Designed miniproteins, single chains. Designs and how they scored, part 36

Each design is a single chain, and the fold is of that chain. pLDDT is the mean over its residues in the fold that is shown.

## One batch from the design tools (miniprotein)

Design m1231
Fold by ESMFold2-Fast:
Structure m1231 (fold): chain A 92 residues (1-92)
Amino acid sequence: EELLEAAGRAVSEFVEEIKKIAPNADDKAIESLALTAMILATVEGINKNLTPEEVRELAREIAEYLIKKGLEGKSTNPDIQKLAKEIKKALE
C-alpha cells in the first residue's frame, strides 16, 4: 500500500544514516526500530488520512524520537536501547 511504502522508504533512508554513524550496530536492533517506526507511521497515516509525503515525514520523526528515548535510557524496547548505546559510542 502507498502509505506503507512511503513509511518504509523514509525508514530505509534513516537506517542508512544510522549505519554510517554506527556500522557495527546490531541488525536486529535496527530492524526493530525500522518496523516500529514504519508500522506506527502507517497506522497513524490511515487513521488521520495522511498523504504518502506526510507519512514519510512522520516515519522519520518517529524513528528519531525512538532513538532519542533510547539515548535518554527511557526506551522499554531492549533492541532500541542497545542501538542507542552503539550510536552514543560512535559519537564519542
Scores: mean pLDDT 79

Design m1232
Fold by ESMFold2-Fast:
Structure m1232 (fold): chain A 68 residues (1-68)
Amino acid sequence: SELEERLEELERRAVLLVIEGALSDEQKAAIGRHLKEAQEALKRGDEATARRHLEEAEAILDEAEARR
């Protein structure tokens, strides 16, 4: 699904930023929480909650990449 593909893409982006040392501990915790909540929401069929958490994770990733 679109949301599952989105989750995988954001997880991939997060891994790359972790390897590069581009994320603070606070950013890592926040991204990890949002991606986990999105995955759990998708397993429940709660697409609205999943989409919200994916959007929050993406915002943090975009900010980290811009600061790089």
Scores: mean pLDDT 88

Design m1233
Fold by ESMFold2-Fast:
Structure m1233 (fold): chain A 84 residues (1-84)
Amino acid sequence: MEERLELEIEIGILEIAYGVAKANLSRMDEVPEEALKLLKEAEETINRARDLVRQGAPPEEVQRLLDEAKKKLNELKKIIDEHL
């Protein structure tokens, strides 16, 4: 129960980060294709993590996906910071 709650909190934090990145991309005159690809991949990875938590998958498997999503969002943030 406690581990699931922690994973759900991490997913929520990543969803907020995703929303911020998406909002920042909307302020660009032209969005780089790499940024759009990272945004889509981050969304897909976050959704997979959410599904695994719902299915009761091992915490380690969920955490791997969360770490992957975090890396993609960090790469996306770097691109956004270079263009904004």
Scores: mean pLDDT 83

Design m1234
Fold by ESMFold2-Fast:
Structure m1234 (fold): chain A 80 residues (1-80)
Amino acid sequence: SEAERARELALEGIRVAREGMRLAEEHGNISALMEAGVGVMAAAVALALTDRGKPDVELAERALEVARKALDAAKAGKDG
């Protein structure tokens, strides 16, 4: 269902964004840390909407995209 898909994507987004935050702090990459924080917030909103019976798969997918970009930036270990 759309609710199951939105929930799965949102939970993955939270997981990926939290990993991005951890690595960004380890590398001192403030830009990646801020982006990962946005990813956590977006994924949390998508999850809350799903739990309220208003699943937004597009929002969950976009939140996961933000989280993945933040993780990639954090893995690079560079500001930018």
Scores: mean pLDDT 83

Design m1235
Fold by ESMFold2-Fast:
Structure m1235 (fold): chain A 58 residues (1-58)
Amino acid sequence: MQQQLEELMQQAKEAAQQGDEDRLNQILMQGLSISDDQTGQQFLEQVTQWLSQSRLER
């Protein structure tokens, strides 16, 4: 994974765990803007999974 996208994924994971949907959406938009369609799809799926897990932890 590209360094920039890897950093955004870490930030997205933290935002999802904190339930900060606004921050998560901003990070998703940044990640999608710097990635191709295939990488962006994987990024979106991973972030959605983290968000689902954070809901179960609450």
Scores: mean pLDDT 73

Design m1236
Fold by ESMFold2-Fast:
Structure m1236 (fold): chain A 68 residues (1-68)
Amino acid sequence: SSSVAQLQAQIARARADLEEAKALIEEYEKRVAENPSDSEAAAKLAGAKLREIGSEFEIELLERKLAS
């Protein structure tokens, strides 16, 4: 059905967002390690970690819908 194709497309997008978030976490963790006083890097690291959590949750939710 069209709903299955839509869910698969949404999972693919959420997976891409997760990979991007992981790359940003790695980048900003290095920056924070080099300068712990860099509030901009710390804020962006926190944002990337929230994005990772959100994307993982979205993937799980969509996969549960697809399995139903």
Scores: mean pLDDT 88

Design m1237
Fold by ESMFold2-Fast:
Structure m1237 (fold): chain A 63 residues (1-63)
Amino acid sequence: MEELKEKVRELLEAGDFDGLRKLINEASPEDQALLILYAASHATREQLVALGMPRLAAAFREV
């Protein structure tokens, strides 16, 4: 689990959104939810939009 979170962080920092989507899609359904939450908590608003998650980006607009 920690190794997957570290890879999510690396891919976000590199701007490799295709790699990030592939990593999440290859994970189990339980791990997918955790990885999505982890990515959302560490991604900027712009990165969330680039990942195709504009609703998550909107949720962070006033925090």
Scores: mean pLDDT 67

Design m1238
Fold by ESMFold2-Fast:
Structure m1238 (fold): chain A 95 residues (1-95)
Amino acid sequence: SEESRRRQIILSLAMLLLLVKGGAVKEEVLKEAIESLYKENEEEAKEIIEEAKSLSEEEVLEELKKIIEEQGKKHKAPKELVEKAIKEVEELLAK
């Protein structure tokens, strides 16, 4: 549970880093997210940031695809909608 929460934060930060790099999200959003992490626990924040930076775009995409597929199955989403969500995320992170 705690490990899963930490992995989710790392993935979320890695995704945010890619979105900022691609110009889809303003750098200010990333700055606010990092400042929030530092305010909660400075040492853990440093570890989370380094782990997030170590994730490749391909690794982030693969983890996001898994989450979309799992959520789609859990909520009985149509396969077409799941496929569209995956494509949208791939396009968003590539830009």
Scores: mean pLDDT 78

Design m1239
Fold by ESMFold2-Fast:
Structure m1239 (fold): chain A 81 residues (1-81)
Amino acid sequence: DEFLEEMKKKAEELYKKNGERIKATRQAANDYGDKLAEEYEKLYPLSEEEKERVRFIGALNYRSQQAKLERLKKELEELLK
């Protein structure tokens, strides 16, 4: 759908702009998504389309959590000076 296409496009832009750091982060997010899909498939049968959707959602959640963690680290640093 449009959402998946847009998010994929954004991920590619970030990867190209920020090089290896983004590549490592994207790889970790993808690995998390893959694990999530594997664990989900143990509980329920998934089509290839469904597995791809779960992997994508997992990767988004991982990156969202990393962004939140980075924000909290900056807030903590501000409190510590």
Scores: mean pLDDT 72

Design m1240
Fold by ESMFold2-Fast:
Structure m1240 (fold): chain A 73 residues (1-73)
Amino acid sequence: HMKEKIKEELDKLMEAGYTPEEAIYVILRKLKAEGKSEEEIQKTIDILREIYPEDVVNKALEKLKEDEAKRKS
């Protein structure tokens, strides 16, 4: 159920013109903005790693870390 829902959101974003790394970034950023727990975010990342190559997921995570660093710094 969760994996299928994530795939549907990713496909929707990519149809709208986002790259896979951008789509992943948008989903993760949305979850953080909604106040999802670190555990829920990690579960989502684990599911994304099952769907996409590691380098694509890592690029999205780097972008997310950069945004967080700017917010905290």
Scores: mean pLDDT 79

Design m1241
Fold by ESMFold2-Fast:
Structure m1241 (fold): chain A 93 residues (1-93)
Amino acid sequence: SEREELLKRLVARLRELGFSDELIEELLEALKNKAGVEELLRLLAEWLVGGERVEELYELLRRMRDASEEEVLEALREFGVPEAAIEAILASG
């Protein structure tokens, strides 16, 4: 149920930030169907930076899995993630 609550919150926040319904639906469906956090990290990396730096960001997120939320957010900002996406992550956490 924890993930269902997070998905609901994340979807609502992404919508408020102007993400398209198509992208939100794909993200929600993938997160709903997948059990592993590794898949969540991969999807987040793809949504945050697109195709070029997905692998780099995915590895960063995976490594920082045990880091504080504040440290993760700062790393994402330095990586070049848009503020809107960072706010969406904050809303989910």
Scores: mean pLDDT 62

Design m1242
Fold by ESMFold2-Fast:
Structure m1242 (fold): chain A 57 residues (1-57)
Amino acid sequence: MKVVATGPKATAVGEGSKLTQYDANGEKLGTFNLSPHGAEASARMVAQATGGTVTSS
């Protein structure tokens, strides 16, 4: 499952154990290997912190 958290200042994409973060300009900040639940939880936290939305697919 792929979780995308989109906010006005940042975007985070969590898929399995991988979390990829982007800044407000769409520049890739990094890709991190987390626990399976860590990637999804981190994406949701980014949405909550930025006032954005979370989409799951």
Scores: mean pLDDT 70

Design m1243
Fold by ESMFold2-Fast:
Structure m1243 (fold): chain A 95 residues (1-95)
Amino acid sequence: SSVLQKVEELHKKALEAIENGDEDAAISYIREMKELLEENKENLSLDDLNYISKRADEIRQAAYEAGMENVKAAAINLDVDVGVEVLKKAVEKVT
């Protein structure tokens, strides 16, 4: 998926920004991931959403270890948005 390739690139850039102490860059990359999710959410499978959630959680963990509270919050917000879309698809499947 072109979307998942972009998510993977942004994930790598976010982790690199955290390692380099660049909080503004890390938040910017997380926001781009959130925009990709919003623009593509109707075309993403449950497997795609679970992949994005795992990438967001990895960024959250790295931000926590680096003491970057604003980056951690941005990653949590992304993961919450993914979780909402996962729940919507689960309800559609059983209803």
Scores: mean pLDDT 87

Design m1244
Fold by ESMFold2-Fast:
Structure m1244 (fold): chain A 83 residues (1-83)
Amino acid sequence: SAAEVVEIVVKGESAEETLKKAEEEAERLREQGYRVGTALRVEGVPEAEAALARLREQAANNPEPAAVVVMEVTREQYEELVK
């Protein structure tokens, strides 16, 4: 069976708050021995969805403990982050 993957979804009131929450969760998981990837989730943005799907696949195929921190953001917040 594929290795167990921990997935945490974070969402703040702003892009900055969401990033801060993601950084805090990623640091906590790394301290616990997880290999941590972070990705954006944006409704209706295929490129962001593809990147998240790829990260999930990489984590699932890794035999070491892995975690994915998903930053759920609005389209407007996403546009701010990719400038």
Scores: mean pLDDT 78

Design m1245
Fold by ESMFold2-Fast:
Structure m1245 (fold): chain A 79 residues (1-79)
Amino acid sequence: ERSVAIMASSPHPLEEMKAVAERVAKEVGPATVQAREDGGWSEVWIVGRMTREQADAAAARLAAELPGSTVTVMYAPER
């Protein structure tokens, strides 16, 4: 229902982070996954239209699957 971006960052390998994010994104519905490395930290973004409930559930799953990660839910601004 709203445009949402869910970001997770951790020292886990990029491939592991991306695999988890892709699995979580499939459960939310049509969403895009982006992944990148920055200074030894891996960062993944799940971007799509979803309800607040779906966004909260996805963020909780990322936190549970990737212990020690920082997970943030935000609404993507227009650029």
Scores: mean pLDDT 75

Design m1246
Fold by ESMFold2-Fast:
Structure m1246 (fold): chain A 66 residues (1-66)
Amino acid sequence: MKIISMKTRTLSSRQLSPNEVEEVLEVVTERDDGTITVSIERRLVTQTPTGTIEVIETLSRETVKK
């Protein structure tokens, strides 16, 4: 099953520390079978000397068929 469209909208963004940002995202994914999934995700982004660490938590997910 292929994703034909994915839209991400930032609902909130909060800086927790100089190296940490918490974002709440709405992700709308449309698939080639007409399925649309709306997910609300919490993303914690931590900057480290060797790269970026992301921790993603799904708060809610709803799937509808077109």
Scores: mean pLDDT 78

Design m1247
Fold by ESMFold2-Fast:
Structure m1247 (fold): chain A 81 residues (1-81)
Amino acid sequence: MADKAIEELKKLGVTTSEAATAAVLYLLSQGQEDAARVIAERYPLVPNVYGRAQKALEVFKKYGLSADEILELLDRLAEEG
């Protein structure tokens, strides 16, 4: 599931910062405050939550990713540029 989410994010042109911002919002909506804090500390976040960050949020909702899957996904996006 994470692999399909990564492919969709890349197709949409989502940056690591936009994906990290969406991940923080998604995890907070799921009550996972500790995981959201870890992401916010590791990745620069974007102030604009619309556009590509909003598209990334919809991808996370669509695939129902766990906190662990999201952390792995963000690490892979950061490594690939």
Scores: mean pLDDT 81

Design m1248
Fold by ESMFold2-Fast:
Structure m1248 (fold): chain A 61 residues (1-61)
Amino acid sequence: KQYVKDFALAALYKGKTQTAKEVGLVLLSYLGPEARPLIEELLKTEKDPVLQSALQDLLRT
């Protein structure tokens, strides 16, 4: 499932539109518990409070 993780990261950080970022978040949610370490690493470096909140919500499920 590495390609799904890579695509989620590209959508979140290389995407220029709100839609691309939303697609990245949806893909991370589809990975479920396997995405947890990746989400934790993203939270350490993310500066956008809206994305921080969304990533924290994914960790709670």
Scores: mean pLDDT 70

Design m1249
Fold by ESMFold2-Fast:
Structure m1249 (fold): chain A 66 residues (1-66)
Amino acid sequence: MDAERAFELGLEAFKEGDDVGAGMALSSAQSGKEGNKEVAELGAKGAKEMGFKLAEEAGRLGARAG
């Protein structure tokens, strides 16, 4: 599964209010082997478009994951 697609699915799920699906897809995208640069660029674009909400959600999931 491509990191780009996983991130896009996570972003869509997050917008739909599916926080579980969003967390799983975003986690998969960030863990992608060659997707670190691609995921970082997509994450930057997503954060700019969704702004504060995406950053807050990422922080919350990171804290929960430990």
Scores: mean pLDDT 55

Design m1250
Fold by ESMFold2-Fast:
Structure m1250 (fold): chain A 75 residues (1-75)
Amino acid sequence: MEEELREKIKKLLEDVAKKAREAGFSDEEIKKLVEEIVERVNDIYLTEKDPEEKKKKIEELEKEFLKKVEEKAKE
Protein backbone atom coordinates (compact mmCIF):
# COMPACT_ATOMS: atom_id res chain seq x y z
CA MET A 1 0.00 0.00 0.00
CA GLU A 2 2.73 2.54 0.89
CA GLU A 3 4.68 1.40 -2.21
CA GLU A 4 1.56 2.00 -4.37
CA LEU A 5 1.30 5.55 -2.97
CA ARG A 6 5.01 6.19 -3.65
CA GLU A 7 4.56 5.00 -7.25
CA LYS A 8 1.48 7.26 -7.65
CA ILE A 9 3.49 10.23 -6.34
CA LYS A 10 6.38 9.43 -8.71
CA LYS A 11 3.95 9.18 -11.65
CA LEU A 12 2.27 12.46 -10.61
CA LEU A 13 5.65 14.25 -10.55
CA GLU A 14 6.69 12.74 -13.91
CA ASP A 15 3.31 13.45 -15.60
CA VAL A 16 3.19 17.09 -14.41
CA ALA A 17 6.84 17.71 -15.40
CA LYS A 18 6.23 16.11 -18.83
CA LYS A 19 3.04 18.15 -19.44
CA ALA A 20 4.77 21.38 -18.36
CA ARG A 21 7.73 20.68 -20.67
CA GLU A 22 5.36 19.93 -23.58
CA ALA A 23 3.52 23.21 -22.81
CA GLY A 24 6.79 25.19 -23.13
CA PHE A 25 7.62 25.73 -19.45
CA SER A 26 11.27 26.48 -18.61
CA ASP A 27 13.38 24.06 -16.54
CA GLU A 28 13.19 26.56 -13.62
CA GLU A 29 9.37 26.69 -13.81
CA ILE A 30 9.19 22.86 -13.91
CA LYS A 31 11.56 22.66 -10.90
CA LYS A 32 9.31 25.06 -8.93
CA LEU A 33 6.19 23.01 -9.82
CA VAL A 34 7.91 19.79 -8.69
CA GLU A 35 9.04 21.44 -5.42
CA GLU A 36 5.46 22.68 -4.75
CA ILE A 37 4.04 19.18 -5.41
CA VAL A 38 6.63 17.56 -3.09
CA GLU A 39 5.77 20.08 -0.32
CA ARG A 40 2.03 19.38 -0.66
CA VAL A 41 2.61 15.60 -0.72
CA ASN A 42 4.65 15.90 2.51
CA ASP A 43 1.76 17.85 4.11
CA ILE A 44 -0.68 15.06 3.09
CA TYR A 45 1.63 12.44 4.66
CA LEU A 46 1.95 14.47 7.90
CA THR A 47 -1.78 15.26 8.30
CA GLU A 48 -3.54 12.20 6.82
CA LYS A 49 -3.20 8.71 8.35
CA ASP A 50 -5.85 6.85 6.28
CA PRO A 51 -4.26 5.30 3.12
CA GLU A 52 -7.56 5.63 1.20
CA GLU A 53 -7.76 9.38 1.94
CA LYS A 54 -4.04 9.83 1.09
CA LYS A 55 -4.70 8.22 -2.31
CA LYS A 56 -7.71 10.50 -2.97
CA LYS A 57 -5.75 13.64 -1.97
CA ILE A 58 -2.82 12.65 -4.21
CA GLU A 59 -5.24 12.08 -7.13
CA GLU A 60 -6.84 15.51 -6.46
CA LEU A 61 -3.34 17.05 -6.33
CA GLU A 62 -2.52 15.54 -9.76
CA LYS A 63 -5.71 17.04 -11.26
CA GLU A 64 -4.98 20.44 -9.64
CA PHE A 65 -1.42 20.68 -11.02
CA LEU A 66 -2.36 19.41 -14.50
CA LYS A 67 -5.05 22.14 -14.57
CA LYS A 68 -2.48 24.78 -13.48
CA VAL A 69 -0.16 23.73 -16.33
CA GLU A 70 -3.02 23.89 -18.87
CA GLU A 71 -4.14 27.35 -17.65
CA LYS A 72 -0.60 28.79 -17.86
CA ALA A 73 -0.06 27.20 -21.30
CA LYS A 74 -2.99 29.29 -22.62
CA GLU A 75 -1.22 32.55 -21.64
Scores: mean pLDDT 79

Design m1251
Fold by ESMFold2-Fast:
Structure m1251 (fold): chain A 61 residues (1-61)
Amino acid sequence: MREEAQRTLERVADELRSLGLDNLADSFRDLARRTPELPEEKARRLAELAVRALQSVKQSK
């Protein structure tokens, strides 16, 4: 669901901001805003990539 993907992207953006990565947080927030304009499959892929990026950032500490 695009709504679910949008919420996931927003959550990732919030987590990145809490880690002090403001530029990345802003980028993912912009993606979340544009999610309703994307095909559902692309929205899902972006959400999956965002979660993976967040996990990589957390592990690199």
Scores: mean pLDDT 78

Design m1252
Fold by ESMFold2-Fast:
Structure m1252 (fold): chain A 62 residues (1-62)
Amino acid sequence: MAEYLQKNVDYGLQMSELLRKAREGTPEESAALTAEAQKYEQLARDYAKKMQEALRRKAEEE
């Protein structure tokens, strides 16, 4: 469980760094970096939801 939370935090930090670089880059770089940041945001959200659902399903199976 702690590893899942740490992974989610790492995704958030990656997203923050990409968004910072996007503000300093060209319009094309900004668009690409923002798209990458959105991918990490989605991964973090999916990871949190999947972790909660997977743990619940595993408990129901056992």
Scores: mean pLDDT 73

Design m1253
Fold by ESMFold2-Fast:
Structure m1253 (fold): chain A 76 residues (1-76)
Amino acid sequence: MLSTEEAIELAEKLGRELGLSDEEIRIARAVAGSGDIKTAEEVAKIYPRAGRVGLIAVYRMHGEEEKAEEVLKELL
């Protein structure tokens, strides 16, 4: 289970590795900071890459490792 700070750091790291823009990384960090799955799902409808990166971090905060891995595969 990740802390909020660890989730935000994960979202930034993944966003950089996936080639997201600075603005998309800020969105992904904000989503991770929310800790809320529904917020992440809603953001992913508007910002598909940034929202999914945030959603991966949020799933890991909740111990949903398999769901996090499925979302990551969609981004690769």
Scores: mean pLDDT 86

Design m1254
Fold by ESMFold2-Fast:
Structure m1254 (fold): chain A 74 residues (1-74)
Amino acid sequence: MLSKEEAEKAEKEVEEEVNKTEGVISAKAEVKDGVVYVQVTLESNSSETVFKVQETIREAAEKLGLKSGVVPIG
């Protein structure tokens, strides 16, 4: 189980990586039981942007030893 500090650090790192993605307006990450959940607001709901965001979340989570959860994109 991640400590509060580890969870907060992981959340910040994932949020930073997702916010670097073109077309992302905002991102909010939450870590629960070794899974990172990210809510993302996009300028457009294009398949290309959605896939890029999902890939970024997966890569960031993997680097932190976490699994990526469902990503609600709006």
Scores: mean pLDDT 74

Design m1255
Fold by ESMFold2-Fast:
Structure m1255 (fold): chain A 73 residues (1-73)
Amino acid sequence: GPSHQEVADAARALAAASTDPARRALLERIAELTGQGMDLLDAGNAAARATGVSAADVLAALEEIGRRLQEAR
C-alpha cells in the first residue's frame, strides 16, 4: 500500500484544493497524523474527534484520499 508520507501528501494536496474551511481543517489534520505514522483510518477517526466533522464527511475525505493515491500510481 502507499507509505504514510504518500497518504499525508495526498491529504495535504486535497486540503489546499478545498474551499470549505471545515473540510480543509479535517484534511490538514489527517495529513499531520498520517505524516506522523498513523494509519489512514485511525487518522480519519482522530481528525473527526479533533474537528467535530460528521462521520459522512470523514468517509468522503478518506474515499477522496484513496482515489488521489490511485491516480498518482
Scores: mean pLDDT 84

Design m1256
Fold by ESMFold2-Fast:
Structure m1256 (fold): chain A 95 residues (1-95)
Amino acid sequence: MIEFNPEELEEVEKELEEMIKKVLENPNNSREKYEYLAELLRLVAEKEPNPLLREIALRLAETAEELAKNSPEELPKEELEELKKYFEKAKKEIE
């Protein structure tokens, strides 16, 4: 219902990216968590018919990918397998 001009859209995207960074900047977050989050956000963007929400989802995916690159810590094998199961379940719900 709100029509954004290009400058307002960029500001909204920046605010959302900062919120995601703040929420995800947790010492227990790993590279793999951010990588899976980015993949899910890209899938959401592919299914989203609203071009504004699609663009927001893509920018959030890019932010998650950036956080993954800056997170050198790997998940323990058991936690990684659990994360993969949650990812596959979420992917099926989005598809």
Scores: mean pLDDT 67

Design m1257
Fold by ESMFold2-Fast:
Structure m1257 (fold): chain A 75 residues (1-75)
Amino acid sequence: IPELIELAKKDPIKALEEARRLLREGGSFTRVVTILEAAGVPLKDILYVKFLYLSGHKEEALAALDRIIEKEKEK
């Protein structure tokens, strides 16, 4: 996972897109959170995605992550 942390620091958009793929495929949510933190996503947004995903609202969690990616693309 060091590669994903380095990617998040150098190319946050690619790292966030990888986090989205992991979340959609039911991969490790701990890895998703680690990528979001390394990419500098605000804690409130990370907690919101976590709340939705752990509450069974997977599609809404993915939509919230898509909004985070769009905001990052605007930088």
Scores: mean pLDDT 79

Design m1258
Fold by ESMFold2-Fast:
Structure m1258 (fold): chain A 74 residues (1-74)
Amino acid sequence: EVDKKVEELRIRAGKAIAAGDKEKLEEVKKELDKVIKEEPENAEALYVRAQVLDALGKKEEAKEDFKKAIELYK
């Protein structure tokens, strides 16, 4: 189910960010892209993708996902 997939991607993203593993970050981003394409208002998926994008140096894209996630949470 999507919620379980997002939780697994959150854990994978956290590990990749901590390790600075750009290959794993790109893999997680691609999986999050699929989730967000299916559920554009999934706040947790947007938040996790924002963290991955920030770690990849894509700061403007990360800011957009953070803003959208915060609006959906609140």
Scores: mean pLDDT 83

Design m1259
Fold by ESMFold2-Fast:
Structure m1259 (fold): chain A 84 residues (1-84)
Amino acid sequence: SAEEEAIIRRLQRFIQLLRDVEVNGAVLSPADAKAFEKAKEILTSALEAVPNFGLQPQEERLAVFREIWAKIEKEAAGTLLTAP
């Protein structure tokens, strides 16, 4: 659905932002930096918990992405990650 595609795009943008911060040394506020680190931890742990993630059916991959985003929304409420 369009909503699921939007969640996937947000996760992809988030991963790109993490890469830009880590590689290019962008400076974040302490609160935003903490939220980014927590979100990275959530993403990594969730993906590692699913064996052969890339070989799973699309429906299972989407369920994992939805779970990841829900956890990020909960942990990063009021930070840059959840800002419009």
Scores: mean pLDDT 69

Design m1260
Fold by ESMFold2-Fast:
Structure m1260 (fold): chain A 77 residues (1-77)
Amino acid sequence: SPLDELLARIEEVLKEVLSEEDYAVFLEALAKARAGEVTEEDKARVQEVYESLSEEQKKKLEEKLEKVFEEIREKLE
């Protein structure tokens, strides 16, 4: 499904931009969110990791995620 493709592409972007350790934190939070089990502690952990990222890493995430959303939208047309 397009949703499964979107999630897989988001995971690829996170893996490319983030360190292995930071990527693992986001993956675990995403898995819990999909199951409806995300906690306030999970959200705080993800936020802490995001705040620790460099300005350059944050910009790369925004640019790459924007392209992923555009590509998925074009496939839905």
Scores: mean pLDDT 78

Design m1261
Fold by ESMFold2-Fast:
Structure m1261 (fold): chain A 65 residues (1-65)
Amino acid sequence: GLEEAIARGRKVYEDGASRRLAAAVLGGALHAIGMSLEEAARTAAEEFGLSPEEARRAAEDGSRL
């Protein structure tokens, strides 16, 4: 039904946001210990299944925390 479709849409959105936040925390932590921002972003992309562009933005956000 419509309610099930809305719930599934919300779940996909929340899962995407959750992966990005996890990637930001991981990428920021890797950068803090001396990994380059590019290598940190790549590691986050591989770990959480994000696009390179999303992982790069997440790592940049995490490096500012």
Scores: mean pLDDT 69

Design m1262
Fold by ESMFold2-Fast:
Parts: sequence; C-alpha cells; structure tokens
Structure m1262 (fold): chain A 56 residues (1-56)
Amino acid sequence: MEEELKRRYDEELQRLESFAEGARVLHAAGVTDPGARATADRWLAEYEKLKAEREA
C-alpha cells in the first residue's frame, strides 16, 4: 500500500468525522441548528463513502 495515499485518506476521514462528531455533540448538548445538522449529515454520508472506498 502507498503510505501517501493512506495518509490522504486518513486526513480526509478525520476532517469529515470531525464535522459528524460536532453534530453529535451539539445534539447531546441540546443545541440544535437545522442547517448545521443537515450539513453534518451530508458530510457523514461522504465520510462513509470515502471510508468504504479506502477499505475496498
């Protein structure tokens, strides 16, 4: 495996997961922002897709 490719995937996954985690924290704290949550949900879907591509 190419370490450079793996590093790029890790960086992108971490970025996307950061947004998803933020959405979870906001919901748990009772702070709701429909726009931010919608964006985070979209990023979470992108994260799952990229994660599947990386693991394939």
Scores: mean pLDDT 69

Design m1263
Fold by ESMFold2-Fast:
Structure m1263 (fold): chain A 70 residues (1-70)
Amino acid sequence: DPEAIAARIPVLVAQLLSPDEATQVAAARELGRIGAAEALEPLIAAGRQRRDSSDEVGRALAEAYMRLAS
């Protein structure tokens, strides 16, 4: 259902800023899987602002960005 998928995008973007790393990773991967091009700028912003040393979050953000930018 495209409408249900579209409705999830704003929630997933908000979850990129979650204090829970597992939620951040899941949101980044889901945005990349959906192919939500509008998430490109939020993904870049999350990478800049996160200031977290977690490799898993960093990899998930980078992988989602590469999927959307390719």
Scores: mean pLDDT 73

Design m1264
Fold by ESMFold2-Fast:
Structure m1264 (fold): chain A 88 residues (1-88)
Amino acid sequence: DVVPQPYEASYVENGKVVTETVELTEEMLELIREADKLAKELSKHFDPEKDAEEYKAILQKVYEALRSGDLSLLEEVKERLKKLVEKK
């Protein structure tokens, strides 16, 4: 998976999709790659009734992390995705 630099992050704000350009550090890129692997694993076993709310929350947290540059938010995303995958 290739993450272009600068990264174009899309998120939902007030019901509208917003796209912003964000420059990512190598540490952020690695966390995004790890999160992407977990999201791909989740997609094989995704249950819309049980997983949709948590997945939406995780997705919003990713965009918040990308806008703020906060590595702790990306670590939270990774851990939450891992827990969601582990329920399968």
Scores: mean pLDDT 69

Design m1265
Fold by ESMFold2-Fast:
Structure m1265 (fold): chain A 78 residues (1-78)
Amino acid sequence: GKKVAEEAEKLRTKIVEILLNTPDEERKEKIVELLEDVPFEVAVGALSTLSTQYLNEGNGDTFKILNEAMNELMKKNL
């Protein structure tokens, strides 16, 4: 719903802040930590939007980090 989309947008902003301000080796783990208390559908929405954005921008390294965080989230909720 609309509330889920709004929460996903706020979460995208926080993930981008981690990507900009965190060393490469710690980015995935900090993103996963951020997602621990987030509803699954909000987290999936945020990660899917950002991973597509970074892939389209040619940033395959960041796309890989976001995809790995998504896989960890899926593993915990399956």
Scores: mean pLDDT 79

Design m1266
Fold by ESMFold2-Fast:
Structure m1266 (fold): chain A 94 residues (1-94)
Amino acid sequence: SRRAAIEERVEARLAEAKAKVDAVRETSDEETARKYMARQMAELAREAARLFEEEDPELAELLREVAEIYEEAAETGDYEAASEKLRELGERWE
């Protein structure tokens, strides 16, 4: 199905993002690695939202909110606030 193909693509991109974060972590400090991770997660969420727009528009909207939370975390460095916002978003979704 189209949904399964999108999910497989998103999972592959998540694996790539994790590998990139690990590489940055080996050559940089923890704060730099966390900001890089937040940026990678934001980009992934934006791409996933575009892919799901027609298949699952409610999930696409949720993914845009996830992207905004990670974008803010990358700018502010406030990962505790980001974690709480993500938790609240998850509770709203079930």
Scores: mean pLDDT 82

Design m1267
Fold by ESMFold2-Fast:
Structure m1267 (fold): chain A 85 residues (1-85)
Amino acid sequence: MKSKKEIIKETEREIIRKVADALGLSEEEKQAAIEKRLALVDKVPVDKLYEYFKRAAEFLKQSDDPLYREVGKIYEEGLEKVEEA
């Protein structure tokens, strides 16, 4: 059974990969972004990360940018998995 923190980390990796690929970022830039984000996840309580995911999903799903809408959907899917864990 995956912990809530592991699900959050997996969701953030998926989001960074999608955004980095869409922006044409290098592998080094992609890895640096993932490392920074996962370090932040380790320092923040699960409850605050859960609230962030909820707000991010709601905000990004309303965007006129298709990429932002896709990212919002990934946050929403991650949120559902965290609730089940």
Scores: mean pLDDT 83

